# Designs tried in a protein design run: designed miniproteins, single chains, continued (4). Part 93

Each design is a single chain, and the fold is of that chain. pLDDT is the mean over its residues in the fold that is shown.

## One batch from the design tools (miniprotein)

Design m15219
Fold by ESMFold2-Fast:
Structure m15219 (fold): chain A 68 residues (1-68)
Amino acid sequence: PKVVITTPSGRTVEVEVTDSQIEALRKAAGTTEDEFEISGAQLKEVLPDAALRAGIKDDDTVKVKIIK
């Protein structure tokens, strides 16, 4: 499965993820939905390389969309 991360500037980054990483992202957001918002700090905890590539800072709000 994949996730699409949208930065505050509207840039998108597509990342291949495991089911375990998807569960961790949903838990961080406190949601069971396939589209949600998390902080940059929460994103870095689960997907540090993707956050670095996208230029995400801890205080950013990022949108996450899960694609199966």
Scores: mean pLDDT 82

Design m15220
Fold by ESMFold2-Fast:
Structure m15220 (fold): chain A 79 residues (1-79)
Amino acid sequence: NDIIDWVKKNKPKKILMDSRVPGRTELESLGVEVYVINIRAPDDVIKEKIEEAAKKGVKILIDRGLSSEVIEYAKSLGI
C-alpha cells in the first residue's frame, strides 16, 4: 500500500484525496483527517471542496483521477 506507507513515513495531519484513492478508513485510523472529492462531480463543485480543504489547512492532495485544471487550482491554493 504505497499511499499508506507514504503517510506512515511523512505523518501528515490532513490530506485531500479523490474518490478513486483507496484506504480512507485505514488512513483515518492512523489519525489523519481525510477529505474526499468525488471525481465525477463538476469541476466547479470540486474547486469549492478544494477551497474548503485549503481553509482547513490541508497541504497535500493524493490524486488518481482529477483533471489537470483541478490539480493546478489546488496548487494555486497551496495544496
Scores: mean pLDDT 79

Design m15221
Fold by ESMFold2-Fast:
Structure m15221 (fold): chain A 61 residues (1-61)
Amino acid sequence: IHPIGLGLVKKELGLSDEEAKKLGEIVENGGTKEDIAKYLMSLGVSEKVARGAAEGLLSLS
C-alpha cells in the first residue's frame, strides 16, 4: 500500500476515514482498476475521476 497515494485520493475526493480504509483494503487485497473505480463510483465519484484515481493508485508496475 502506498500511503501517500491513498492520502492524496482521500483528500481530493473528500472521502471519509471509513471510505479511505475500504479503498486501502481493496488495493491491499489485489483489487483491479475496475474494482477500485466501481467502489469510488458507488460513493458518488464520477466515472472519469474514479478511473483516474484507480490508475494513480495502481501506477506501481
Scores: mean pLDDT 76

Design m15222
Fold by ESMFold2-Fast:
Structure m15222 (fold): chain A 80 residues (1-80)
Amino acid sequence: MAKELLEEGERILKELKAEDLLEEARALGENRDGEAAVKRFLELVERAEAEPDPKKREELLRLAIAFSGVATGTAALKAE
């Protein structure tokens, strides 16, 4: 499960060309910094809520979910 969550999140972030977010999510997951990861996720969700274009809003929400998946998956694999 954790590996699949990480792989799917990485795939989505790469597809959306969000390599900086991918790097950030991996670093937060490796450091197990759940507070920083949640704060960053909320910031991305807030950006999506402020987006008037439904397609761009959906893309921003997809970015937020993928970011959370990479951070969570990385942290879970590190706990093994």
Scores: mean pLDDT 82

Design m15223
Fold by ESMFold2-Fast:
Structure m15223 (fold): chain A 68 residues (1-68)
Amino acid sequence: SSREQLQQQTEKLIEQLEQYAQDPSLPPEVQQQLRDFIGSLRSRIDTDPEVALQAAQIVLQWVQQQLS
């Protein structure tokens, strides 16, 4: 189902974000903000997977900008 596919895509992005949250090259403040975002995404993945997927993509773009 499309819902299941969105949940799987979101979970894969969350896994990538969790890896970034453990990266010591990110400032501690950014790591904490990322952990907060991950918590928010996990709370929404079952109820609003489309919103969670879009938010996960935005957070991924944001964290990549922090590494620039």
Scores: mean pLDDT 85

Design m15224
Fold by ESMFold2-Fast:
Structure m15224 (fold): chain A 85 residues (1-85)
Amino acid sequence: MERARYTVSRLKDGEFGEVVGEGTVVVEDGKVKEARLTFKTPKGEEVVFELPEGSEMEELEEWAKKVEEWAKENGLVLRAAYSST
């Protein structure tokens, strides 16, 4: 089972600022088991990005690109950390 934890932070003057979101992606047997990311826009609105369980790896890659584009549009940076826990 592969697990990645995501942290979403504000970017200011090239430095990582406040953590404004987090998420988890879990892949088991080549399929998405869990994929959810929650973060706040600069206006304080909460946004949730979720991919259904059983999604294919190609769908996960497309979803991840959309989340990254959204984060960039809102002045945020997405960081992934792989964990064996």
Scores: mean pLDDT 71

Design m15225
Fold by ESMFold2-Fast:
Structure m15225 (fold): chain A 87 residues (1-87)
Amino acid sequence: MDEEAQRLLEEAISALKNGDYDTAIKLAEEALKVATNPQIRADALAILSAAYMKKGDFKKANQYAAEAIRLGVPVSPEVAEAVKKAL
């Protein structure tokens, strides 16, 4: 299960870096649904927050950011860089 979640997350990171925010959202939501690993969940939430921010859906962006804060797991360096580059 987490191998699938990790692959979905890697594809979501690639989509975010390429400016494909709709694909990044779909893949990150799928990763979040199947992920049991807290790191993958934290990373997926960060991607969702960033992608919704870029689409102008500030309510959803803030909701996912709040969920990431509540989870309390630091975002991985790769996802942090992808988010920083997208924003």
Scores: mean pLDDT 85

Design m15226
Fold by ESMFold2-Fast:
Structure m15226 (fold): chain A 70 residues (1-70)
Amino acid sequence: MRLQEQVDELEKKLKEAKTKEEYFNILLDIGALRVAAEMLRRMGLISPETYDELLERFDKIEKEIKKKLE
């Protein structure tokens, strides 16, 4: 699945991120992926279960970044 592969890459980038700019770029990418996931869900191209899994992963990444920036 393309979106899951992109989330895997962002989780990998998060693990390696060291600067505020790197965290900010990951947040921008998550925002784009949230929009993509919502569109795919509305079009019926992903299951509700896959959508929920993606949202959970996005929330975990955002929470971790917020913790690093606070």
Scores: mean pLDDT 82

Design m15227
Fold by ESMFold2-Fast:
Structure m15227 (fold): chain A 72 residues (1-72)
Amino acid sequence: MKELQEEAHRLQGEVEALLRELYDRHPEAAEIARRYGEKLDPIASKPEKTKEDFEELVRLLREALEELRELL
């Protein structure tokens, strides 16, 4: 589980960095952020996360990164 936690944390940082770069130049970035935020929020708001929760966070964050990279 530690590896999944570290991967989720790293991916979140990459999404945030890319959003900061794209936000002012690509209006689609804001929509992608909102859509994935809605999916991530119920998992991220859990006070205690399971392995399955971290696996889902990693999956969603990877999908968000791929969609944001399409704007580059």
Scores: mean pLDDT 80

Design m15228
Fold by ESMFold2-Fast:
Structure m15228 (fold): chain A 86 residues (1-86)
Amino acid sequence: MLSEEEKEKLRKLASEAFNVPEEKVKVEDEPGGKAGIYVNGVLKALVPVKDIRDGSLTVEKIKELAKEKLEKEIEEGIKLIEAGVK
């Protein structure tokens, strides 16, 4: 579980990464030692808690993780559409 200080640090980094006010960013503990970054209630990135604690997490890394998640969602969405047609 993340401390409130760790969640606030992650909210600030996510605010910069997504160019949104910190008040629109919510951080929640996720399974597997990850934290979820939510913007306006939408999950945008899963971040390893290790990277938050050791200070290796950057704005650029959050952007990278968000891009990877979006690309995976697009691929899964296409597969669901194809399965629904066939």
Scores: mean pLDDT 77

Design m15229
Fold by ESMFold2-Fast:
Order: C-alpha cells, then sequence, then structure tokens
Structure m15229 (fold): chain A 74 residues (1-74)
C-alpha cells in the first residue's frame, strides 16, 4: 500500500525467485556432483538474496542453503 511496503514486497519477490532458481538448478542436477565454481555461483546468488530480502523466512532459507553449499566446498 505505501511506497515502502510495495518496495519490500518487490524485494522479497526477487529474493524468492533467486532462491527458487538455486533450488531448481539443484533439482535438475540430482545425482551429479557440483563443481566448486557452480557452488560458488549458487552461494553468490544466495548472498545477494539475503541482502535484498526483508522477510525473515526467506533470509533463513537462503542462509541455510548457503551454509550447505559452503560445507560441500570442503
Amino acid sequence: MSEEELQKQINDGIAMIAVGVVKSSIRSRQGQTLSNQDLQSMISILDKAIKLANDPEIIQEAQQLKQQYQQQLQ
């Protein structure tokens, strides 16, 4: 309704799409080991989503996925 509320909804929507793209990429590569470059790219996308999002549920999901991919790099 307000300009600030609308901007928050847009930012959350973009963050949700980014998280969804990462999830979709993993689903399409089921059973394949991801390269370190692919993992770093996914971590970068998730980091951007975390910085953009204001919804704590979106932030928490993106942070959990980021931690999982960081662990796979080791």
Scores: mean pLDDT 78

Design m15230
Fold by ESMFold2-Fast:
Structure m15230 (fold): chain A 84 residues (1-84)
Amino acid sequence: MDAAEGSRAASEVSRRGIMEVAREAGIEAPTAVEGAQKVIASGDKEARERLAEVGREAARVAEEGGAHATSQTMFAEADRVAAA
């Protein structure tokens, strides 16, 4: 798999996971970006921890696909989300 395919797969994993976390937290969001922002802003620690887990899973998929820089960015973002 080339790095572009790894990044694309990681983005899809992230998008689906973020929308699922938002839905389970009862947060209405038309996009994954808005869903992630609302989860972070909600103060729901459990939802933020689930969001961080989604980020780490996406980072792992990126790393396996050879998208090392994308993976590093996703792990850093997941840690930031968990700390919020």
Scores: mean pLDDT 78

Design m15231
Fold by ESMFold2-Fast:
Structure m15231 (fold): chain A 81 residues (1-81)
Amino acid sequence: SEEELEELKKKLEELKPQVVEAAKQLYEYVLAHPEDEEAKEVLYEGSQAISEAGNIKDELERYEKLLKETEEFLKRFSELP
């Protein structure tokens, strides 16, 4: 529905600054610590999942998947040592 789509877009927009900062920090960390396989996995899998979600043709499904993968990336990032 239009209302569900608008709510998903709003939630994703509100998360953008956190995602950009988390991705930047994690990328810089991985460059400094190439032996940290867990950090590399979070960065690689997170970026792949978000990229794939962005390619979904159905707009509602695309934003649902983008929000889910974005939230999962932020959660995994926050749980890194």
Scores: mean pLDDT 86

Design m15232
Fold by ESMFold2-Fast:
Structure m15232 (fold): chain A 63 residues (1-63)
Amino acid sequence: VKEIAELTGLSEEAVRKVVEVVEKYGFDLPVDKIAEETGLSRLDVAAVLNALDILREKEKKKA
């Protein structure tokens, strides 16, 4: 979560909230619903999801 916080400029707490919602409901959950569950703006949620996608691509490259 620290890497995502650094990429997005958001707090680790905000990033963790988005990650927890995504882990519980899945990556296909609409941004609006993640924003409602976390109390974050749609922009902040989209930034976290984009950072997660970037990190997943880097993980694939390591394998």
Scores: mean pLDDT 74

Design m15233
Fold by ESMFold2-Fast:
Structure m15233 (fold): chain A 88 residues (1-88)
Amino acid sequence: SLAEELRRLEERLKKAIEEGSSEEEIREIYREIARLLGLPEEVADLVVKGIEANKKGDKEKAQEYSEKIRELRAPVEERLAALAERLE
């Protein structure tokens, strides 16, 4: 299902970030998430830029990217929650 695919990709993304995987690998994972959710492909670049800013100690810039990603995902996550509820 879409929800199971998303969960799997999000787990893979979290693990890649925690293990310090390459920026390109993280970008590719998030491009798949974006495609699955109907988000702009640019969100993958925002994720990579946020991680880069955090590594450089630019907390303000990292927070800006994080907030942008959250704003883009919020309506999609609401739609997925509604879909899951209908399947109960």
Scores: mean pLDDT 76

Design m15234
Fold by ESMFold2-Fast:
Structure m15234 (fold): chain A 70 residues (1-70)
Amino acid sequence: SEKDEFKETLETIVDTWVEKMKTLSDEEIKKVLEDALKQLEEYKKENPEYKEIVDEVKKKLEERINEILK
């Protein structure tokens, strides 16, 4: 479905993004994460039909980055 394709695409983008973040300092990662979460919140407001997908991806991103920073 379109929702499944959107989720897969967004998860792939986030995976690539997390791998890139691993090359950054902890302080830089925190800044990029804050900006990322802000962008995802904006996407959610503009596309409420994809809210649940964005929320799931946002949660996974936060969990993965917090694990890297620990």
Scores: mean pLDDT 79

Design m15235
Fold by ESMFold2-Fast:
Structure m15235 (fold): chain A 102 residues (1-102)
Amino acid sequence: DEKEKRLEELYSKLSEELKEKFEKYKSKFPSLEQQILAAKLLVLLEEKKIDVDVEEILEELSKIKDEDLFYTIAATFLYGLENGEAPSHEELEKLAKELKAE
């Protein structure tokens, strides 16, 4: 499965500490696609050396049962990490749709 391979690739890029934190919350995510997005967010946080409470982020994301809301929140974090600013409503909707299509 291409999605499972993608998750494994993202997981392999995480530090042991982030792998342990991710595994703690992985089963709480309702879909493999949401697990992939969460792993991608963690990889970007580590690569950019952004000091945030990763467990708090994972806990809050794991509570989101609505798929569209999950993609919107994940897209907001990803855009902020890449651009250092909040996305416009149009940019956020576009990015959320692109992440969902991946």
Scores: mean pLDDT 74

Design m15236
Fold by ESMFold2-Fast:
Structure m15236 (fold): chain A 80 residues (1-80)
Amino acid sequence: MLSEEEKELIRKQAEEMLKEDLAVINKLPKEKQVEALEEVARAGRRLAEEARKRGLDALAEELEKIAEEFEKRAEELKKE
């Protein structure tokens, strides 16, 4: 299993990436925001799978919930 130091590093990096992604998405035109949200959701699901393989089940569940939220936001934007 991962050490406590490795778990904390992964958590901090995930938090920073989420803040940066949201800031970038908010600067994009509305049409490109949909594509960006879908891309972030896909990346989140891949990170969740990797977290599970490394024994970080709690982090994986959080990443999956975030991915689902971004997927729903993208679908709502597609409705105009």
Scores: mean pLDDT 74

Design m15237
Fold by ESMFold2-Fast:
Structure m15237 (fold): chain A 110 residues (1-110)
Amino acid sequence: TPTEEQRLIAAMLLAKPEVDLKDFPKEFTDKLKAAVKAAFKGNVDTTKEIVDELISTYPDVELVYELAALIYAVAGDLESAEKVIELAEQKFPKSNIGKRTRATIKNLFS
């Protein structure tokens, strides 16, 4: 039976069916799992630390910003989620990332 964190990662990946995690290094997937676990427990400080590290390590990867915003939303930090979306819109001005990510958050938490 998958853990709660594994189910949440799967739900986030279902919002991004074009992405395959095998294309990312193990360190990325390990940090992603740790951030999701911290967010699920409401540990906002740990969530922020890991999410900030992921964005710093992969600043040009659009998916990282989408996952970061979803992880902050899971932690109940909608203000940080919105700030990450705004940063992503600035970095990827031709992308629908902002509209897409906000719609995903609304659907998950409505």
Scores: mean pLDDT 76

Design m15238
Fold by ESMFold2-Fast:
Structure m15238 (fold): chain A 70 residues (1-70)
Amino acid sequence: MTIEEAVDLLMETADKNLERAKKGDVEAAKRSATYYRAAAILYTQGGDVDKAEEARRKSEEAEKLAKELE
């Protein structure tokens, strides 16, 4: 598995957790926020600014959802 493949898998996993979070899963919301944040860091280090920005925005969205569900 390359780093790029690992980051794409993190984003896919975060997206799946965000869908569960929208159905009321607080733990899924927390996981999606964590995975999006990790992906944002890795995209930044890899020079993919646009994907890093998207991942940061989605991480913030997931964190807000987690707070709303608590």
Scores: mean pLDDT 82

Design m15239
Fold by ESMFold2-Fast:
Structure m15239 (fold): chain A 68 residues (1-68)
Amino acid sequence: MEEYIKTIAETLRKMLLAAGVPEDEAERIVKEFEENLKKFYETGDKEALRKASEIIHEAQERLDAKRA
């Protein structure tokens, strides 16, 4: 589970950096994403899963905006 979360988190980090997000801000966002995913897997909190999904969606939008 932790290795799976780390793999997704590394992908998110790369997306954020490619979108022009500073490394310190990207690291903060990645940590928030990891905490929400861990909370979902440990407690079944659907709100935590929704927050993690929203972080991915926002990263994708930032990347798309950078390319536009």
Scores: mean pLDDT 80

Design m15240
Fold by ESMFold2-Fast:
Structure m15240 (fold): chain A 66 residues (1-66)
Amino acid sequence: KTVTIEVKESDIGKTYGEFVDKIRTDYGVLAFPVGRNYSEKVKYPVTLDINGNVVTFEKPGKYSVT
């Protein structure tokens, strides 16, 4: 299911785990970017997961995730 989420400036400094947990709680989905959103990237200070997936958002705004 694709859901529109809002990323706040305060969310940019979160660890990957904190961000994913917040999105799961608030929107009922895991926060993985849809392929069409890959150009919007912001890096979190944690390593990639074992599947090489990372949540990347260049700046605050609205994003579509699955």
Scores: mean pLDDT 50

Design m15241
Fold by ESMFold2-Fast:
Structure m15241 (fold): chain A 110 residues (1-110)
Amino acid sequence: SDEQLIKDVEGEIEQLEEILEELKKLLEELKKNEDNEEKRKEIIKKYTLLLAAYTVISAGAEFQIDLLKEKIKDKELLEKVKELEKKFEEIKKEIEKIIKEINELIKKLE
């Protein structure tokens, strides 16, 4: 059902919110461990896994949002999908900002 697809997108956005919080924690840990090579390697490994998860989940969410926008004819459900799209774009923007900061810091520490 359209309602189930909307719930799937809501779940994907929640996963992206969790990824954002984990990325924020990794950025702070990376800043605190600039002189600790062993800890830095552990942080970078975890970061790489979060990037892979972000790539898959964001692609899935974007695809499902586009599909819902094409299929839904109900005005109320369509407005809900547009609100989810706005929330998705905002969290994607925040994640991309943190990724940029982490990448710039990693480059400085090499």
Scores: mean pLDDT 88

Design m15242
Fold by ESMFold2-Fast:
Structure m15242 (fold): chain A 79 residues (1-79)
Amino acid sequence: GVVAQGESILSTALGIGSEVQGKLSAGSREKLSARLAELDKLVREGAPQSDIENVAKEIIGILKGNGLEQQADKLQKAI
């Protein structure tokens, strides 16, 4: 269901966030943390799937911009 997909995206994104903390600059970590908090809020509030996917795509952009293409691909597969 839509709820299960949103929760799967959030779980995947949070797992990646934990994995990559040591691989990001302080500024990139702050930006990633802000987008993860936004994703958590949207999933908890039952926001439209398109809004959840848009924030997930912003996180994918942050990962790709930091050379974390495997992690970006993993999150893209959750969408």
Scores: mean pLDDT 83

Design m15243
Fold by ESMFold2-Fast:
Structure m15243 (fold): chain A 90 residues (1-90)
Amino acid sequence: MEEEKERLVREAGELAREAARAYLAGDEAAAEEANRRALELIREAGERFGEEAAMEALRAALLAAARAVAELSEDPEHRAEAEARAAELE
């Protein structure tokens, strides 16, 4: 069971990073699909393992997205905001 929880948390983070990358590349359809799938995994974590697991998955997703924006965005304001969010989520 714990391995499944860890998988959901990891996959939510991976999908959030994919969504951020797609968004920065201008691929809105890919970004929306990846975000939808990340939210589904966050919800599944909460339904199967409780609110704490949902919060862990959400935190992983937010951290992964923030790190992707900090790494890949050409907008210095977006990078600074993303770096601040990543620091708060660590």
Scores: mean pLDDT 83

Design m15244
Fold by ESMFold2-Fast:
Structure m15244 (fold): chain A 83 residues (1-83)
Amino acid sequence: SFEKAALEAARNVRALAPDLPPEDRQELLALVEKIEEAVRNKDNVAIAQSLGEVSRFALALARRGHRELAERIYQALTDSLAS
């Protein structure tokens, strides 16, 4: 289900948080919490919006020179949603 895939994405993205700088770590964890809350509320629109926010976070991270971390976040999202 979409909710199951979103929770898997949240878990996989959360696992990357320790490798991020402290400020980026807190932002990523807050975005993961938004996904988990949207799933709990069974709000598929909110799930899609929260996943989009994580994708935009990864893009911003890449623009600041953290391309490898951004690629790992993007891969975690795409692997979870394609599984």
Scores: mean pLDDT 85

Design m15245
Fold by ESMFold2-Fast:
Structure m15245 (fold): chain A 65 residues (1-65)
Amino acid sequence: DEARAALRALSQDPASGAAASAWGALQTYEEHGPAAARAAAKRGADTSKDPASRRGALQAEEAAG
């Protein structure tokens, strides 16, 4: 569906800065569904110590939801 397609597209764009976060969220989506994928992306943002990693994780959360 839309969230899964958005995460897949984002995970394939290394220039976005969110590719790694989107890849992780997509893996969670495939195994546990969209709510778990959103939670995983948000947790990535919460545990990231640098601003760029946090922004990438937040962008992945937006794509998942």
Scores: mean pLDDT 70

Design m15246
Fold by ESMFold2-Fast:
Structure m15246 (fold): chain A 68 residues (1-68)
Amino acid sequence: SLDDILEGLELLQKGEYEEAEKKLRKAIEADPARARRWLEYALTNLDPNDPNREKKEEIIRKLLAEVP
């Protein structure tokens, strides 16, 4: 659902990676096409000055690979 996507992305931004992945995987299972669009959007909008940018990018790319 959209709620799972938005909550998952917020958790990712906060550095709560395990809970973020859980919410985002739930979103992928519910609506893979919508989840793909939001994950691609998140990837292109990562803050280049975020010290955790690389870790967040890895997580997003990993989740994108799980989308059918």
Scores: mean pLDDT 86

Design m15247
Fold by ESMFold2-Fast:
Structure m15247 (fold): chain A 81 residues (1-81)
Amino acid sequence: DRYAELARAYIEYARTVHGENVPELDDAELEAMGQKGLASIAAAREALADEEALLAAGVSRETLAEVRRELEEIERYLAEQ
């Protein structure tokens, strides 16, 4: 579950960056992605660092803040578990 939440945060970030052109992952793929969740979180954080590019692509600051919040919460959840 924790790893699926990580994968979900990364997917939400990817959806934000690329619009809705993010493929739907099945449960097995979400779990596998979640197992690499730390790598996915790192990639998401690196991409989120390019805030100006995301804003230029039409992503709102509200959406960026929501994605960052989700990512931070999931990262903290993993650190506690």
Scores: mean pLDDT 58

Design m15248
Fold by ESMFold2-Fast:
Structure m15248 (fold): chain A 65 residues (1-65)
Amino acid sequence: KEEYLKELEKKIEEMKKKGWISEASISPWMISLTLRDKSEEAKKKVEEIAELAKKMGIIFVAVFE
């Protein structure tokens, strides 16, 4: 679903611009994020990305430092 992929990439880019992500890996079947920010806002964005990944049928992993 092309719309979900674009939304997902936009959310990840926004999080990178805010400095919340220390590491990001994107593959056709898995997205892995390492976050340095543990705020409520960052957690909500992680939940939004997880929901999109679930709708796309890809594995999503998020780790907080």
Scores: mean pLDDT 78

Design m15249
Fold by ESMFold2-Fast:
Structure m15249 (fold): chain A 75 residues (1-75)
Amino acid sequence: SGVTISNITVTKDGDAAIVTFDVTTEKGALLEASTITINVTVGSKSGTVTLTNEEGGVVIPESGTYTVSVRVPLK
């Protein structure tokens, strides 16, 4: 596996969830066209956000650890 997700924290912020997590990529990881899909349910509301390394998405690094914070609207 070239990508590891860790330290997932979810905080409710009004009608959204703030999802914070660490992304670790190892040297030689293939990240071309990689995606991270975040599904959140809080009570009766849910939301989904997909992060990509293409067209304005979150850039997933080839190596290292990075903290990512994503606002997921809940409906």
Scores: mean pLDDT 70

Design m15250
Fold by ESMFold2-Fast:
Structure m15250 (fold): chain A 91 residues (1-91)
Amino acid sequence: KEELLKRIKVERKLYDLFIKNLTGEHGSEISLNSKLGRSLLKSLGIPEEFIEQAIAAGLETVTDAIIAYGLLKDGKASSVEEAAQIIKEAD
């Protein structure tokens, strides 16, 4: 848990910078409910189904959605809801 929270802190900084270099705004400032946020996540290979589940689980930003998807892909979370809870704990 402690190592996972440290990972999330580092990934937030890296993905915020990555998204800022692409769009001019930090990923933590781009809403999942926005057309820009949805288009950006889809261009990164994140499916629409996941985006809807992430919004329903209480995730708000592009950066948090990228991190949540990575946690699922790496087997660090078993569901979108679990990934969202881990991310909220890292706040």
Scores: mean pLDDT 82

Design m15251
Fold by ESMFold2-Fast:
Structure m15251 (fold): chain A 70 residues (1-70)
Amino acid sequence: SELEEEFEKNREELFKFALSIVGDEEVARKIVEQAYEIAKERESELVPGQYLSQMSRIVLEIANKYLEEE
């Protein structure tokens, strides 16, 4: 799918983004994986051509929640 191709292409970028927020490599990996699962669940509701920005938003939401609970 286009979502899967966009995710694989930008996986490193999403990981670096998550890592910049949470400061922990293990947590950043889990956040990126969770964001992709959420994106897959909501694929039909996502805007084509904007998958990276939408996945980045999900990463940001999960990362911020993690920091609030730490």
Scores: mean pLDDT 82

Design m15252
Fold by ESMFold2-Fast:
Structure m15252 (fold): chain A 68 residues (1-68)
Amino acid sequence: AKAEVIRNPDGKLTIISSAETAKVTKLDGSTITIKNGDVLDPSKIKPVVEVGGEKVDLVTEMKDGPAL
């Protein structure tokens, strides 16, 4: 399923999708499972995540979060 990627004011990313979980690969090659609404530090992970069996590019899919 396609995911939305929201950039928070602190530069961290929130992933929202119809899938319950997403799989993220860290820079050290380890993988973690995240839930909808979890916050990710883009400097500590690879920029492509897997949501519902589909690859999502965090850089191209991101949009700005709420105005400050």
Scores: mean pLDDT 72

Design m15253
Fold by ESMFold2-Fast:
Structure m15253 (fold): chain A 85 residues (1-85)
Amino acid sequence: SIAEEAAAYALEKGTPLAQEYDELLPKLSPEEQKKLEAAYQAVIEAGKKMVLAKSREEMEEKKKELDKAIEALKKTIAEAKKKLA
């Protein structure tokens, strides 16, 4: 199904980032934790929209939104790591 395909994609792309998120979050200041949490929640929300898509075309558009949120989370993770160094 479209939903199963979307869920598989979200897991494949999200799982490594979720692991980095869990490792980094407790090491950060409260301000940096809020930034990382916001970026992570954006990925979760985009993934949900992709899974809830009603057509192949809608799924592909929501996939673009998820990819954009993932890139933003990757940048936020890189910035957080830089502040810990």
Scores: mean pLDDT 86

Design m15254
Fold by ESMFold2-Fast:
Parts: structure tokens; C-alpha cells; sequence
Structure m15254 (fold): chain A 113 residues (1-113)
């Protein structure tokens, strides 16, 4: 197992609500890589983390606002993949090893805030 995969799976498994941890992680990846802006996600991610909306609704909305067609296709796979599987796929394909710790910290703050 790569250290990157282990860090992501450990982060998701430590959460009492791993699907929401996955949504927070996905949002922070998209923001860090500049695939979306804070304004484009409109608080939808924060609503999912606080139980106001389902994770699939957030993934559907993020897929619509992301300008990158490959990233949009991964987000749109929410019908066949869990939010956790989508988060892992985005980390393995788009996150550099030196970016991961900051992204995980920002995702944890989003869940706790």
C-alpha cells in the first residue's frame, strides 16, 4: 500500500461518518487544485458535512461546476462508486505527495468547524 493511499484510508476510517469525510476531502482537493472556487461550491459541501443534504447531491453539484471534464466524470460516478472511492481516486490521480497533509488538515477542519 502506498503511504498516500494509507493516509487517505486512515483519514476516512477515523471518521464516524466516512461518506461526509470523503465529501469534505473531495472539496478540499478541488479547491487546492483550483478546479472550483469557494463561490462555485456555494456552501453545499458544508451543508452535507452538517447533515442538511446527502453526499450524492454534493457530488452531483460539484460535477456540474468543475471545468475539467476528466475530474467531472470521476465526480459523476457517484451512482456506481461510494464518496470514499471517489475521494481515493482523486487523491491517487490529482494530489501530489507534498500536498496531501495540508489537504487532509483542511478537510478535518471543515468537518470539525
Amino acid sequence: MSQKLKKVTDFLSASKKPEKAAVALIAEILLKKKYVTQDEIGGVVLMAVNDYIEPEIVLKQLAKVVKDPEVSAILSSYKTKSPQEIAVELVLNYVEDNELDEILKDAELLIKG
Scores: mean pLDDT 81

